# Designs tried in a protein design run: designed miniproteins, single chains. Part 82

Each design is a single chain, and the fold is of that chain. pLDDT is the mean over its residues in the fold that is shown.

## One batch from the design tools (miniprotein)

Design m2840
Fold by ESMFold2-Fast:
Structure m2840 (fold): chain A 78 residues (1-78)
Amino acid sequence: SPQVLKQVAMMIRMIGEAQDLILLAEKNGNQEAVEEVEREFETRMKEMKDAIAQEDFQRFEDIVEDFEAWMARLRRQL
C-alpha cells in the first residue's frame, strides 16, 4: 500500500542516519557509542517492523520520533 511504502522510506532514512552516526563515532574513536548505536538500531528496527505488521501507524511514528530524538542526543555527546 502507499502507506507501507512511506513507512519503508522512513525506515531507509533511519538506516542512513544511524550509519552516519556510527561513522561519526568511529571518527571520534568512540567504540562504545558505535556498539550502542548498533544495539539500539537492531531493537528499534524490530519494533518498527512489528508496528508495520500490526498496521499500528501511530506506534510506528512514535518509534521513529523516539529513535530520532535518541540519535540527536547521542550526536550531541560525540
Scores: mean pLDDT 87

Design m2841
Fold by ESMFold2-Fast:
Structure m2841 (fold): chain A 100 residues (1-100)
Amino acid sequence: SKEAKLLVMSLSALLGHMFVALRMKDSELLLKYAEKMYETALELRKVASPELQPLVDQLIDKIKELIKTLKEDPKNYEKAKELLDEMSDILTQIDKKLMA
């Protein structure tokens, strides 16, 4: 629980940095944060309760889609923003289940 809460805080901070990189139209920086977020989400998956695992898996899938989008079309800021918004919604759901 405590380890999962710290990882969720780290993911929220990374997501914040990713929104800033998107605003700056810095696709390289956005990709670097997305890759860090992917590794952090994998760590969360290891410590997440069974009830949280579906939401963590959804988050990982969205991170993978963002990384793929940025590698194939780095200037697709509209799709990147959509994916960041979806990731934000999933993280909010995870946080509510953890923090009560």
Scores: mean pLDDT 90

Design m2842
Fold by ESMFold2-Fast:
Structure m2842 (fold): chain A 67 residues (1-67)
Amino acid sequence: SAEQIAKVQEIVDAAVEQAKKKSEEVAELLRKAGDYLIQALADPANRDKYLAKAEELEAKARELLAK
């Protein structure tokens, strides 16, 4: 629903702003992952493809934070 998309966008925006304070690269990865999560809600027929792309970006962000 539009309300669910708005809530996810708000959470993503907040997470990206917090990440920017420590790492611009991590912030970019989280923004892209969030965009794919929103696409999964907007286009359910392609949900699994978007979730897989989000997971790849989240894994990259986690690897950078572990350094």
Scores: mean pLDDT 83

Design m2843
Fold by ESMFold2-Fast:
Structure m2843 (fold): chain A 106 residues (1-106)
Amino acid sequence: STVTVRGVTLPSSAPVGLKVAALARESPDVVERDPETGRWIVVDEEKFKELLGEMLGIKDDEEIDEFLSTVTYRESDGRLVLGAAPNPEAGLSEEELNAALEAERS
């Protein structure tokens, strides 16, 4: 079986990290990348919870909140951040990351 959320279609058996990363990348209205730090910021927490629940098949709000606590953390300024950066090239500049992505075309 497959799950489709925000145009992201993945097998229901796909790794959770892949589901979260794909959903974050395809939901710029809900998750934004901070270009200064490279961190992914959740700008709409309630919508992100809805999308995660739909992608993961979790129906219980408490279970969704518990799951969120494993993949997000709250900064001292109140911003909710994805705790595991969905970008595996975290540590590269935007220019270096874009150059690496373009190089993968060959």
Scores: mean pLDDT 68

Design m2844
Fold by ESMFold2-Fast:
Structure m2844 (fold): chain A 104 residues (1-104)
Amino acid sequence: MEAIKEVVERLRKEGKSEKEIAMAEATAYLLLLEAELETEEIEELLDLLGTLQSGPLSAREQELVKKLEEIGKKIEEEKKNNSPKYKELQKLVEELKKRVEKKE
């Protein structure tokens, strides 16, 4: 997950809005989720991340957050193992960042 944090830090450094940073981070998580979740669940997660308020979460939103936590644990395990899959995901995140930034 360090690569995602580095991407976020770089986007802030470049003066990107919090919305653009959040979208890039969410997109990185979606690439990781593609193997675990159906398209509809991914769209629900995007909506949640884009519109989430600081208030209490609905039962559905809590379920999606739980799935994110489970996938976060899998990502952490892949990172600890320094796996080729984790490195491939980092490359995909960088490619998405370049598309969002137009020049990068």
Scores: mean pLDDT 53

Design m2845
Fold by ESMFold2-Fast:
Parts: C-alpha cells; sequence; structure tokens
Structure m2845 (fold): chain A 77 residues (1-77)
C-alpha cells in the first residue's frame, strides 16, 4: 500500500516538474522525489509540510499525495 502510494506520488511530482517553468521549484521537486526514493512517504511529507519551503511546493506535494491515494482507492473498487 505505502509503496504504491509513494510510486504514484513520485510519478505525479515528475509530471508537475515537467509542467513547471520555475527552475527553483523544479529543483525542490527533484529534492522531494529523491527523498521519496530513499525515505518513507510520512517522513518526507512531515519535513516538507513543517519545513521552511514555499507554499506552492507544499500545495503540489499535498495534491500529489491526495491524487495517489485516490488512484490506489480506485484500484480496490
Amino acid sequence: MEKEITEITIEILRRKKAESKDPELQKLLDEVIERLETESLEDVLREVLTGDYPEELKDLVQEAVAEALREVAKKKA
């Protein structure tokens, strides 16, 4: 379950990075993606949401996780 949510979250974040034209946001998204490949989803979310990061990054990460949760839920229906 957690691994599937993490993998879908990474895919969504990679897509958001490709759609972004802000180099700083792209760099921060790369950092989050790399951390998600080596750390737990919960730990990465906690650090991004409670850390000194731009609100836009926090919103994108929250949206990506919410979308990943919806996709996993659809696979069970």
Scores: mean pLDDT 80

Design m2846
Fold by ESMFold2-Fast:
Structure m2846 (fold): chain A 67 residues (1-67)
Amino acid sequence: STEEAIREAEELLKKAAERYQAGDYPGALALLGRAIEALEKADPSNKEAQELLDRLLRIRALVEKRL
């Protein structure tokens, strides 16, 4: 469900932030990729899911610049 996808993506984002703080940029990127994949399977009419997906794509682009 879209609600499950949002919860999964938020938990993965939290884990990605923890990896980033530890200096594990590849690990953070892998978790961000999983969060994005979970939301891409969600209903595109869901505003919360779309806003979170957009935010994750911007965060991923910023983390990629650290590599």
Scores: mean pLDDT 85

Design m2847
Fold by ESMFold2-Fast:
Structure m2847 (fold): chain A 72 residues (1-72)
Amino acid sequence: MSKEDQELLDEISRIGSEAQTLLRTETDREELIKKLEEMLKQLREIEKKSKNPVVKTVAQLLIDSLQRQIAK
């Protein structure tokens, strides 16, 4: 895996950790949704920039997970 792809995977992992923290600590539903939507935007940019199918798949899995949390 390239250094760039590894850095993108590390960024996806960081976003996922931040999302888990928000889901545990943010009690304001409107603020939670707003912050999750900003994370979704970042994940879509990562997916768009990467040509590696592993990076694209991992980003898409987290996107799908966060979209399900917003839909609750």
Scores: mean pLDDT 82

Design m2848
Fold by ESMFold2-Fast:
Structure m2848 (fold): chain A 59 residues (1-59)
Amino acid sequence: MVGELVRIEVDSPDLAEAEAVLAARKAELEAAGGRVVAEAIEPTADGSGYTVLLLVERP
């Protein structure tokens, strides 16, 4: 099994929006048979948004 890093750019300075994107993408990945083993939300360097990171293991 190989881990896949999923990176999503959220063009919003609102942390709640980034958290909603994380939750939605995690649910989609798990529904597709993946397992999310790590997650993170990082602010962009310019403060314009967030980067959502998910480490997914697939069968």
Scores: mean pLDDT 81

Design m2849
Fold by ESMFold2-Fast:
Structure m2849 (fold): chain A 64 residues (1-64)
Amino acid sequence: MSKEELELLKLLYEIVINSTEYLIEKIKKTHGEDSKKDLIDQLNKDKETLKKKIKELEKKIEEL
């Protein structure tokens, strides 16, 4: 995979994280923090998984 492809994939993950944070905020405002706790917890886990993937991509870019 090229450096440009890795950089693009990293950008895509960053966009998904930002969109997920926006979605969590909207859910909290619409339904209240407690009423959708399981969904919010799952979305936060998904964000942490993507953050780990970004760190792995940064390592791969550094090795190039």
Scores: mean pLDDT 82

Design m2850
Fold by ESMFold2-Fast:
Structure m2850 (fold): chain A 85 residues (1-85)
Amino acid sequence: SETEKLEEEYVEELVALAEKLGRKDLAERIRELHEKFKKYKKGEISIEEALKLRKERYELLQELRKLAPEEVEALENEFIRRALA
């Protein structure tokens, strides 16, 4: 429950960053990817499909990192810090 809230907040901040950078296409893809991961949690997609989504998420984060590396790193570090607390 708490981890799910942290993940939602992290995704929302990535979306906001993408929109701030004028990349509405990245913001939409981040939202779509997160919705697909939520389907996995509901048992609606396979583990194999979820692994493919993880690769897509990695690629989207790399695109965002090319535009705003320090901001992405700060968001990732904050998520990890809160998840480990």
Scores: mean pLDDT 82

Design m2851
Fold by ESMFold2-Fast:
Order: sequence, then C-alpha cells, then structure tokens
Structure m2851 (fold): chain A 95 residues (1-95)
Amino acid sequence: VSQETQDLADKAMKYASEGRRLASENVDEAIKKVEEAKEYALKVAASPDGQGMAKVIAGELRRVAREMLSTSPEQQEVGRKALEAAEEIEEALAA
C-alpha cells in the first residue's frame, strides 16, 4: 500500500475512533467524525491499492454501529450513521 493511501486510511480510522469516543459526550460532533471517516474511507476505496484497507475501515464502522445501537437514543443516532457509512463504503467497493 502506498504511503498516501495509508495516510488516508489512518485518518479514516482516527475519525471513526473519535466518533466512538465522542458519542457519549457530544452526539453532533460524533456524527461529524463518522461522516469525516466515511469521506476518507471513500477516498481509500477509490485508490488503486486501497480496496483492502477500505474493507477494514468499513468493518470498524460496523463495530462502532453495533456498540452504539445498544445505548441511548442519541447514541443510536451515531450508530445509524456509522452503519450507513459502512454500507456506502462497501457499495463503492462492489461497484
């Protein structure tokens, strides 16, 4: 994997982790981080060498979704956004 693709993937994973952390503190900011993770993951998926890394990022967003969907209604909103992001990444990889 190129360093450029790795840097994009690292940013996507960082934002996914920040979204998970912020879900109990600031739902709006958590949703923003999940959306940023999706944007970077879609760039990874579009990279010639990024397909495998994009799958890993989608898997991480699915894990975040699973954790959040078992909590309060506000955190469930973060979980829904994370699941939607993972599905969009997986659709981009299939197309």
Scores: mean pLDDT 84

Design m2852
Fold by ESMFold2-Fast:
Structure m2852 (fold): chain A 92 residues (1-92)
Amino acid sequence: DLLKEVLKLIEEGKPLEALPLIPQLSKEEQDLVAGFVMQSKKLNREEKLYLLSHIDTPLAQEVLERLRNGEPLPEELEEELKKLAEKAKEYL
């Protein structure tokens, strides 16, 4: 299961090893990865930005742009990311 492999690599603090696998996921699975990345306590800000830059979805790119501009994430977007992260955890 490719999604499980990507999530495990991120959880283990090996985000760079996950990068070549992310484009092979569906767009829906890529959004799960984006939510999981944003809730990670093991990734610093720069690692989160770098991972998001490799997730080619409208959701991930909006999060990336807002964070790069120093903008707070809207509450609706924060809740969406939390729901995606919880759903991603079900694969672990």
Scores: mean pLDDT 87

Design m2853
Fold by ESMFold2-Fast:
Structure m2853 (fold): chain A 63 residues (1-63)
Amino acid sequence: MSEEEIEEKAEEIALEAVLELGPDASKEQLVRKVRELSEKRKEPEEVKELAIKIAGNAKVLPV
């Protein structure tokens, strides 16, 4: 999997978590949701780790 593909999938999962939980969700709740979504989609570890990092830094996500 290319680095660009990993980033795109990770961002998609992080965005899905934010959309499902809402913008007021805690960092911990977002990380848990991203982890669950990544496992449900059977994504590789690299995508899961990056998605968790993106969700953990949700302060930089534009809304």
Scores: mean pLDDT 74

Design m2854
Fold by ESMFold2-Fast:
Structure m2854 (fold): chain A 97 residues (1-97)
Amino acid sequence: SQDQERAVMNAMTETMLIQSAIRKAQELLEKNDDEEMQASLNARIRQLRALLQETNNLADEIATNLTADLIARFKENKKEFNDRLSELLKLYRQMQK
């Protein structure tokens, strides 16, 4: 159905955004020699990689059958991603002086 196709596209868009966030966090890690900041960035990269795997699994499940439960799980997944992005933005600001 069109609703199912749209839901799959939304999940795929989310995976691309998470991959972009991982790439940016890795670029920040390469530019920083402070051990505490490196530890924080590595922790966020691990969390984002775990979230990416969860989002890919959700995309596959949605492609098989779209349910209200899967839509709710995707909404929670997006909230977690937004929280991780906020944490990365905070680390970025700390690096900028």
Scores: mean pLDDT 85

Design m2855
Fold by ESMFold2-Fast:
Structure m2855 (fold): chain A 55 residues (1-55)
Amino acid sequence: MNSKCAVLLGLAEKEFKAKDYCGAAKGYEAVLKLCPSSNTPALQKKLEEAKQKCP
């Protein structure tokens, strides 16, 4: 993907890898809202995990 959705997903993945779970949660949520076709169980699990680990 070379769309805005790919940029947002990449940013969220970087935050998740950096252990910035709050930033990752915001990024994954933005991807789901702007790119509903990206609504996969895997992405939803990452969002839930990021939210739970966000202080």
Scores: mean pLDDT 77

Design m2856
Fold by ESMFold2-Fast:
Structure m2856 (fold): chain A 116 residues (1-116)
Amino acid sequence: SLAIKTLETELNRAIDEIIEKLKPYVSDEALKEIREVLNETKQKLIEIAKEYLETGDMDKANQEIEKVLEETIKRLEEIAEKYGLSDEVKQRIIDLAKSLAELFKKLLEFIKTGKF
């Protein structure tokens, strides 16, 4: 479970960095909802990592990551609409969510090699 604990720590750090980057552009109320969505995304990604550690099925893991990312983007777009965020700010939020998914994929590559 050391690999999972390290993954949780790295994803928590990445989410905190995303929230800090958005603070100048987004209200505290919207920021709270964005954090809640990203924390739920983190939990889903951790479950994908646990299954990957049992099965070694990277193709399945990649498909599940893509579905989680698509659902996360939709929820973030709904928050952007609810709070009247500009298209530029909305795109920044989406790009940061995509960066979180790419970080997770990179971390999964290290889990299999025992370098985690």
Scores: mean pLDDT 88

Design m2857
Fold by ESMFold2-Fast:
Structure m2857 (fold): chain A 70 residues (1-70)
Amino acid sequence: SQVQQLIQQALERRRQVGELSGKAEEERKKIEEEGTAEQAEEERKRLEELNRQGGQQVDEEEELIRQALE
């Protein structure tokens, strides 16, 4: 059914959010381990990008759930 397909896609998005969260934690650790402000800034930009990608996956999951409820 279309509902089952939408749920499956939403679960896939949730899994991708988990993977991105893991990468974000690794980048946070690198920021703490950086010896210079310039290197820390580059890692912070990477972390911001990962957070943006995670937000997109969450938004897509919410939209898929909304479609399944209709």
Scores: mean pLDDT 76

Design m2858
Fold by ESMFold2-Fast:
Structure m2858 (fold): chain A 74 residues (1-74)
Amino acid sequence: GSISVDEYFKELDKDGDGYISAEELKEFLESKGLKLSDEDVEALIKMGDRDGDGRLDLAEFKELLGMDSSDEIP
């Protein structure tokens, strides 16, 4: 595809600070048709948040989305 995860992350990062908050992640997931509770969003942040700052940087966001795959189903 022609779309990079970096470009996608930049679209979500409305403040341009290089991080995605729980609110931004929730809006993103709802735009994908996923309706999550605040607890579910917090769990996803904790799953991706390696720095413990309560937000996702680009690397953590990529890990959360599983954008890197070594396994391919036939």
Scores: mean pLDDT 68

Design m2859
Fold by ESMFold2-Fast:
Structure m2859 (fold): chain A 81 residues (1-81)
Amino acid sequence: MEKEKKLEEENKKVLERIGEIMRELTEKEKKAFEEKKSKEERREAVLEGASVTVYVIGAVVSILAGENAEEYLKKAEEKLK
């Protein structure tokens, strides 16, 4: 049953990557609010965070459906730049 072990290892790597994306997002959002940026800049940060969250949800749904999460993970990571 080597296929089950491979799926577990791949899913673990994807979950670790999702965790890193969410950690970076949390730090970025926290910094935006702590720096007392303008109301407009804070709104932009919230909208960007929402976009990243949608891609993370897409990645989770893809894993649950047995599909490739790579595209969603890449889009989330690109938004965090």
Scores: mean pLDDT 74

Design m2860
Fold by ESMFold2-Fast:
Structure m2860 (fold): chain A 80 residues (1-80)
Amino acid sequence: KPKSKIGEVDRKNPAEHIIYNPSDEEQPLPIGEGSFKKAINLDKESYSKLPEDYLNLSNRERVLRQAEEAVEELKEIVLG
């Protein structure tokens, strides 16, 4: 399957691999404003393809969901 732009960004800049919700006020962003703006603007297409539930998550919850998805995918490859 073709990789998303999110995967491409992750390869170049690890701080940009997470799609940040601009409405999330849980904590200050770990990346600079420049990187945040690039991640949001450059990946508009990939951002809109995310599940609605995913888009409504906080930055922390989004990271946890991505980690859970990665773990499940690895389990399917290794254990399934």
Scores: mean pLDDT 50

Design m2861
Fold by ESMFold2-Fast:
Structure m2861 (fold): chain A 90 residues (1-90)
Amino acid sequence: SAQKKLEKLLAELEIYNKMLDDYKEQIEKETDEKTLERLRTGVDTMEIQLKRMLAEAKEVLSEGDVQALEKKIEELLKRIAELKEKIEKK
């Protein structure tokens, strides 16, 4: 059902939030250049996956469900941008 698909996507976004919390702690404490490059690659991969998730959701979900999902994805993308800035400033 559409509701089950929305619930699965929202649950996946909560996993991304937790991963970003872990990445933030790692990035703030990390000084090794190779590890920072790996963390940057992970953050870039999450951005690509979130953008793909939104594109696929627009084809399958109702407009109202897409709006709720889009707002959460935009918040995650903002967090990703902030983490990229932190890595570049190191």
Scores: mean pLDDT 86

Design m2862
Fold by ESMFold2-Fast:
Parts: sequence; structure tokens; C-alpha cells
Structure m2862 (fold): chain A 90 residues (1-90)
Amino acid sequence: SAALEEGLRQAKRDIEIIAEEAIKKIEEEVEDEELKEKAIKEIEELKKKAIELLTKAVESGDEEEIKRATGEAREIVERIKKIAEEAVAA
């Protein structure tokens, strides 16, 4: 569906922007190099996971899979934000 493909493109863009902003905050505010590298790596892996989950679900055309993947991607986005907040607070 054209609507699902457009939604996927927008969701991927939003996830990429959120991850980039989180990484930028860590790079600017975290002085511990090991904590910085670990947090950035976790965010990059979570970004990749969220995009892969959404892509697979949309490609399946299964409404239940799309709903599940959308929920999981939302949880991953919140985890990305939390990782950045915790790294900065450490």
C-alpha cells in the first residue's frame, strides 16, 4: 500500500533523526570515552533494529505484524532517548 510505504519512509527518517540527536548529545556532553563509545554503539544497534523490524513488517503486509513492529519500534525509540539521558547523567 502506498500509505504504508510512505509511513515507513517517514518512520525511518524520524528514527534516524532521533538517533542522530541522541548521539550528538552524547558526543557533546559525555567526557568518559568508554561510556561515550558504548552508548553510541547501543544507539546505533537499536536504530538498525527498529528500522529492520518496521521494514520487515511492512514488506510482510500483515496488519498484526505491522502493529507489533510499530509498538516495538516506539519502545526502541524511548530506549535510545533513555540511553542518551543516562550517559549524560553519569
Scores: mean pLDDT 86

Design m2863
Fold by ESMFold2-Fast:
Structure m2863 (fold): chain A 78 residues (1-78)
Amino acid sequence: MEAVARAFGAALRRAREAQGLSQRELAERAGVSPATVSRLERGEPVPAENLERILGTLSEEDVAAISAAVERTLREQR
């Protein structure tokens, strides 16, 4: 669902910016390419392994904020 993927990407971008990280810096911490971070923040599909690596670099608060943004989008779709 495109709307959910975009909400996830936007929330990830906010979490990254809150840490003062560039897309390249987040990618290096996660062990993925900067293009992978860019694609995910745009709501494009990425392999689950890369998604797990990126989420593993985030705080529990950032993960909770991303989950809340996705849930809000899901409620607005129904």
Scores: mean pLDDT 79

Design m2864
Fold by ESMFold2-Fast:
Structure m2864 (fold): chain A 68 residues (1-68)
Amino acid sequence: SELKELILKKTKLQLRGMGDVVDYELKARLSTDPAQKQAYLDKAAAIRKQMKQQVKEIDEQIAKLKEK
């Protein structure tokens, strides 16, 4: 079903986005330079923000289908 496909798309997007966030947060932990550490944390925060927006867009599509 179209709903099932959107739920799967949301799940895959969340898993990939969280993988990228974890990678940058780990790079920040391993960084000895404060500026580089902050840059990695900023990248992780940006990915979290983009993922939240994309998830919201998918949730809006799911809501529209439920009203049909």
Scores: mean pLDDT 87

Design m2865
Fold by ESMFold2-Fast:
Structure m2865 (fold): chain A 62 residues (1-62)
Amino acid sequence: MELTLEEARERVEKLIEEYKKNKTQESYDKFIKELQDIFDRLPEDKRAEFAEYVKELLEKYL
């Protein structure tokens, strides 16, 4: 079942919070895999908007 943009944003925010608590290679690999899964489950027309949102979060994080 496809994710809504709202669900995808909520999931990525949670993933970033989890990674901030435990910055290991395993946590990073899990983060990347789950982020890719979120993209794959989004409608194609929403992926660009979600990518911009993720970029903004990562710029604030880094």
Scores: mean pLDDT 78

Design m2866
Fold by ESMFold2-Fast:
Structure m2866 (fold): chain A 92 residues (1-92)
Amino acid sequence: SGLIEALREILVGLALKEGKPELAKEIENMEDEEILKKFVELVKKDPVHKNLSDEVIKKLIEAQYTASKNNLDESVQKEFQPFAEEAEKEAK
């Protein structure tokens, strides 16, 4: 369930950065399948991805999300653990 939510947040953020708040609201109300399709179209705008099939691009998106989630779960916990311990020591 996290993949589509992550893609929606990216697309909303891009629309807001481009000064298109109406488009951002439209994206928030899009179906999950439309979000994935719109993101695939965005990836295909890069010339290095233009010749890839939609199925290959979908697999790349899923693989990148899985890698990012695993790095976030392991790296973020490891990086913040020493900070939490130091804060607890300084709090007495």
Scores: mean pLDDT 69

Design m2867
Fold by ESMFold2-Fast:
Structure m2867 (fold): chain A 100 residues (1-100)
Amino acid sequence: MDELIEEIEELLNSPNPVAVALAILAAKELLRQDIETAKEFVELAKQVDEGDPKAVEKAEEFAKKKGLYDELQRLINSTPLERDIAVGLARMQIAVARML
């Protein structure tokens, strides 16, 4: 659990907006106690951050499977201000999840 939280925290600081969007979704799922979905979003976010050319496509397909495709697209296409707000909320969510 703590390792997963630390990985999300690191990915929220990524310069890649897709990796950040996936980390935000991972934080939300972790708060909801869906640990397996949170882990998969973290793994996909790492692959995107590392520059895997197929990682974005894999992430979008996984988000579709989980009913989160529209939320992922909104996060990716957000303004810098909207993204900063979403990252702040994600950090709050992981802080709460750490206490559970």
Scores: mean pLDDT 85

Design m2868
Fold by ESMFold2-Fast:
Structure m2868 (fold): chain A 115 residues (1-115)
Amino acid sequence: SPPGSEVLKKIAEGDKSVVPELTEFLKLRISELDTEEEKKALVVKVSEMLIEEILKEKDPEKKKAGVEAMKEILKEVLLSLGLKEEEIEPLLDKLKEAILAGDKEKAIELVKSLF
């Protein structure tokens, strides 16, 4: 099953208590997939859902916290897929800038560029 909408909403609000839950769920679901394209599609889909929830947040401090929570989840998931920290960190920083600027299209493009 995909993570419940409540978990994604908590991440978007910067609730770090659910970061391990979503991270472990994604790692488990990725390990059950047979192809690299399916793994990529899952990470992109969950990232798009998180970006949409973060962009709905109007409190700037909660929005910043949501972006940081998303960065933490994506870093752990991408490291588990064999990407190097030196490749991940600059892309996650650009992703943060795009989300905080309200550029949904650029944010999704940056996630897709990780593969």
Scores: mean pLDDT 83

Design m2869
Fold by ESMFold2-Fast:
Structure m2869 (fold): chain A 105 residues (1-105)
Amino acid sequence: MADPYALAAVTFANAGYEELALRAAKKLIDHYLSQKNYEELARTLAEIAVTLYFNGRPELARKILSLIDEKLAEEAMEILEKYRGNPDKALEAVEKFLLEYFKKK
């Protein structure tokens, strides 16, 4: 993971620092939204959500996704559950879903 905010969010989450993980994710979201860089936002947010989900932290993955929108978080979590046996397919599906969501705005 090359993005410094994404790396920080995952690192804090794995250490058990939920509040710091949420803060790092919020900085990432605000940064890419301010630049209208929806491709990078979708990619990095999908990487965070998938990494946390498969590391046994589905609730934190959901909380991070809900920083964008609660309904988006619900739909993204359903995709993660559908592909729970295949992290690579989960990553591709979540990234595509998020990108389509941001492009419709």
Scores: mean pLDDT 85

Design m2870
Fold by ESMFold2-Fast:
Structure m2870 (fold): chain A 89 residues (1-89)
Amino acid sequence: MEKVKEAEKLFEEALEHLRNGTREGLEKAVELSQEAIKLYLEAGKPEKAEEAKKKFLEEVKKLYKEAGVKEDDSEEEALEKLKAYAEKK
C-alpha cells in the first residue's frame, strides 16, 4: 500500500504541474506521471497504472482543447497554441 500512496501523491503533483499550462510544467508533469505509473506497477497494481495513464492523457487533451489545439494540427501548430494559452495564465 505504501507504494500506491506514493504513486497517488506523485500523480496528484503531476496534474498540478500540468494545470500550470507552461512548457516547464508539462515537462515536470510527464516526469512525475511516469514515476507514479512505475510505482503502481511495482506495487502490483497495473489497473491503477492504466487508470493514471488514461487520466493524464484526458487532462492533456483538455489543455489541448482549451488552447485550441486540434487533432489535425502539426506538432509545431500545437506547441504554438499551447504557448499562447500558457501566456494568458
Scores: mean pLDDT 73

Design m2871
Fold by ESMFold2-Fast:
Structure m2871 (fold): chain A 78 residues (1-78)
Amino acid sequence: MPAEVTLVFPAPDREVAERAVREAVEAARRTPGTLSAEGSVRETPDGPLAVVRIVAEDEEAAMRAGIVAARAGSRALG
């Protein structure tokens, strides 16, 4: 059964948030078993959030894609 994971990265500014979204989405899309990955920047009173949504073939694939995407997004944050 397809599974979904959502990643949220607090970012210091919008440019960094946009970079985190791009890097995380790209990493997720390159992970085997990923069906779709998309993301956007959400502005909040506490600052911008990079939000990435991943849909994978199953829970194991979703976990794998989530880990790879989380690492890529975190690298983009510095």
Scores: mean pLDDT 85

Design m2872
Fold by ESMFold2-Fast:
Structure m2872 (fold): chain A 84 residues (1-84)
Amino acid sequence: MASEELKKKALEMLYEEYKVLYGKLPETEEAKKILEETAREVAAAFEAALKDPSVTAEELARSLLPRVFEALERAHKIDEEAAA
């Protein structure tokens, strides 16, 4: 499992990006769970990459960014549907 420090940082970054994109923090428990699960996956991938010298920061970012943005969009859709 990824370190608790990496998980916390990943989650904080996802919450900040959500706030930047949508002007508010995630509101529903469902949306929050999506971000928590995504943060855990991002942290685990980052920790694994740190131990693999063949993986560059750019390659890691390129592989993770689509997954991160998909998760943010999915969480936002859930919040929007709950607000409607």
Scores: mean pLDDT 79

Design m2873
Fold by ESMFold2-Fast:
Structure m2873 (fold): chain A 95 residues (1-95)
Amino acid sequence: MKLFSKEEFEKALEEELEKALKVLRERNDEGGIALAEIVTLVLRGEEVEKIKELLDEYVKKGLLTPEQLEELAEYYAKIGLEELAEHARELAEEL
């Protein structure tokens, strides 16, 4: 029953993502950096198509694992970006 402002909600998600990314950086620094960049662009309101293109590029470069793509899909779903969530899930399945 508590309503959060969009800014407060986005900050809370950013903090949770930073916690997850810290673990990923310890295991795959390049992948962790790629995740941080994509998440930051999403939270700053970048175009959905541009974020999809970056996901495709990072997957082709081997910077994202299926596990990292599943993490991204979960966070996209939490912020209501279902189109990006589905795209990340599809990329994880194709790897």
Scores: mean pLDDT 71

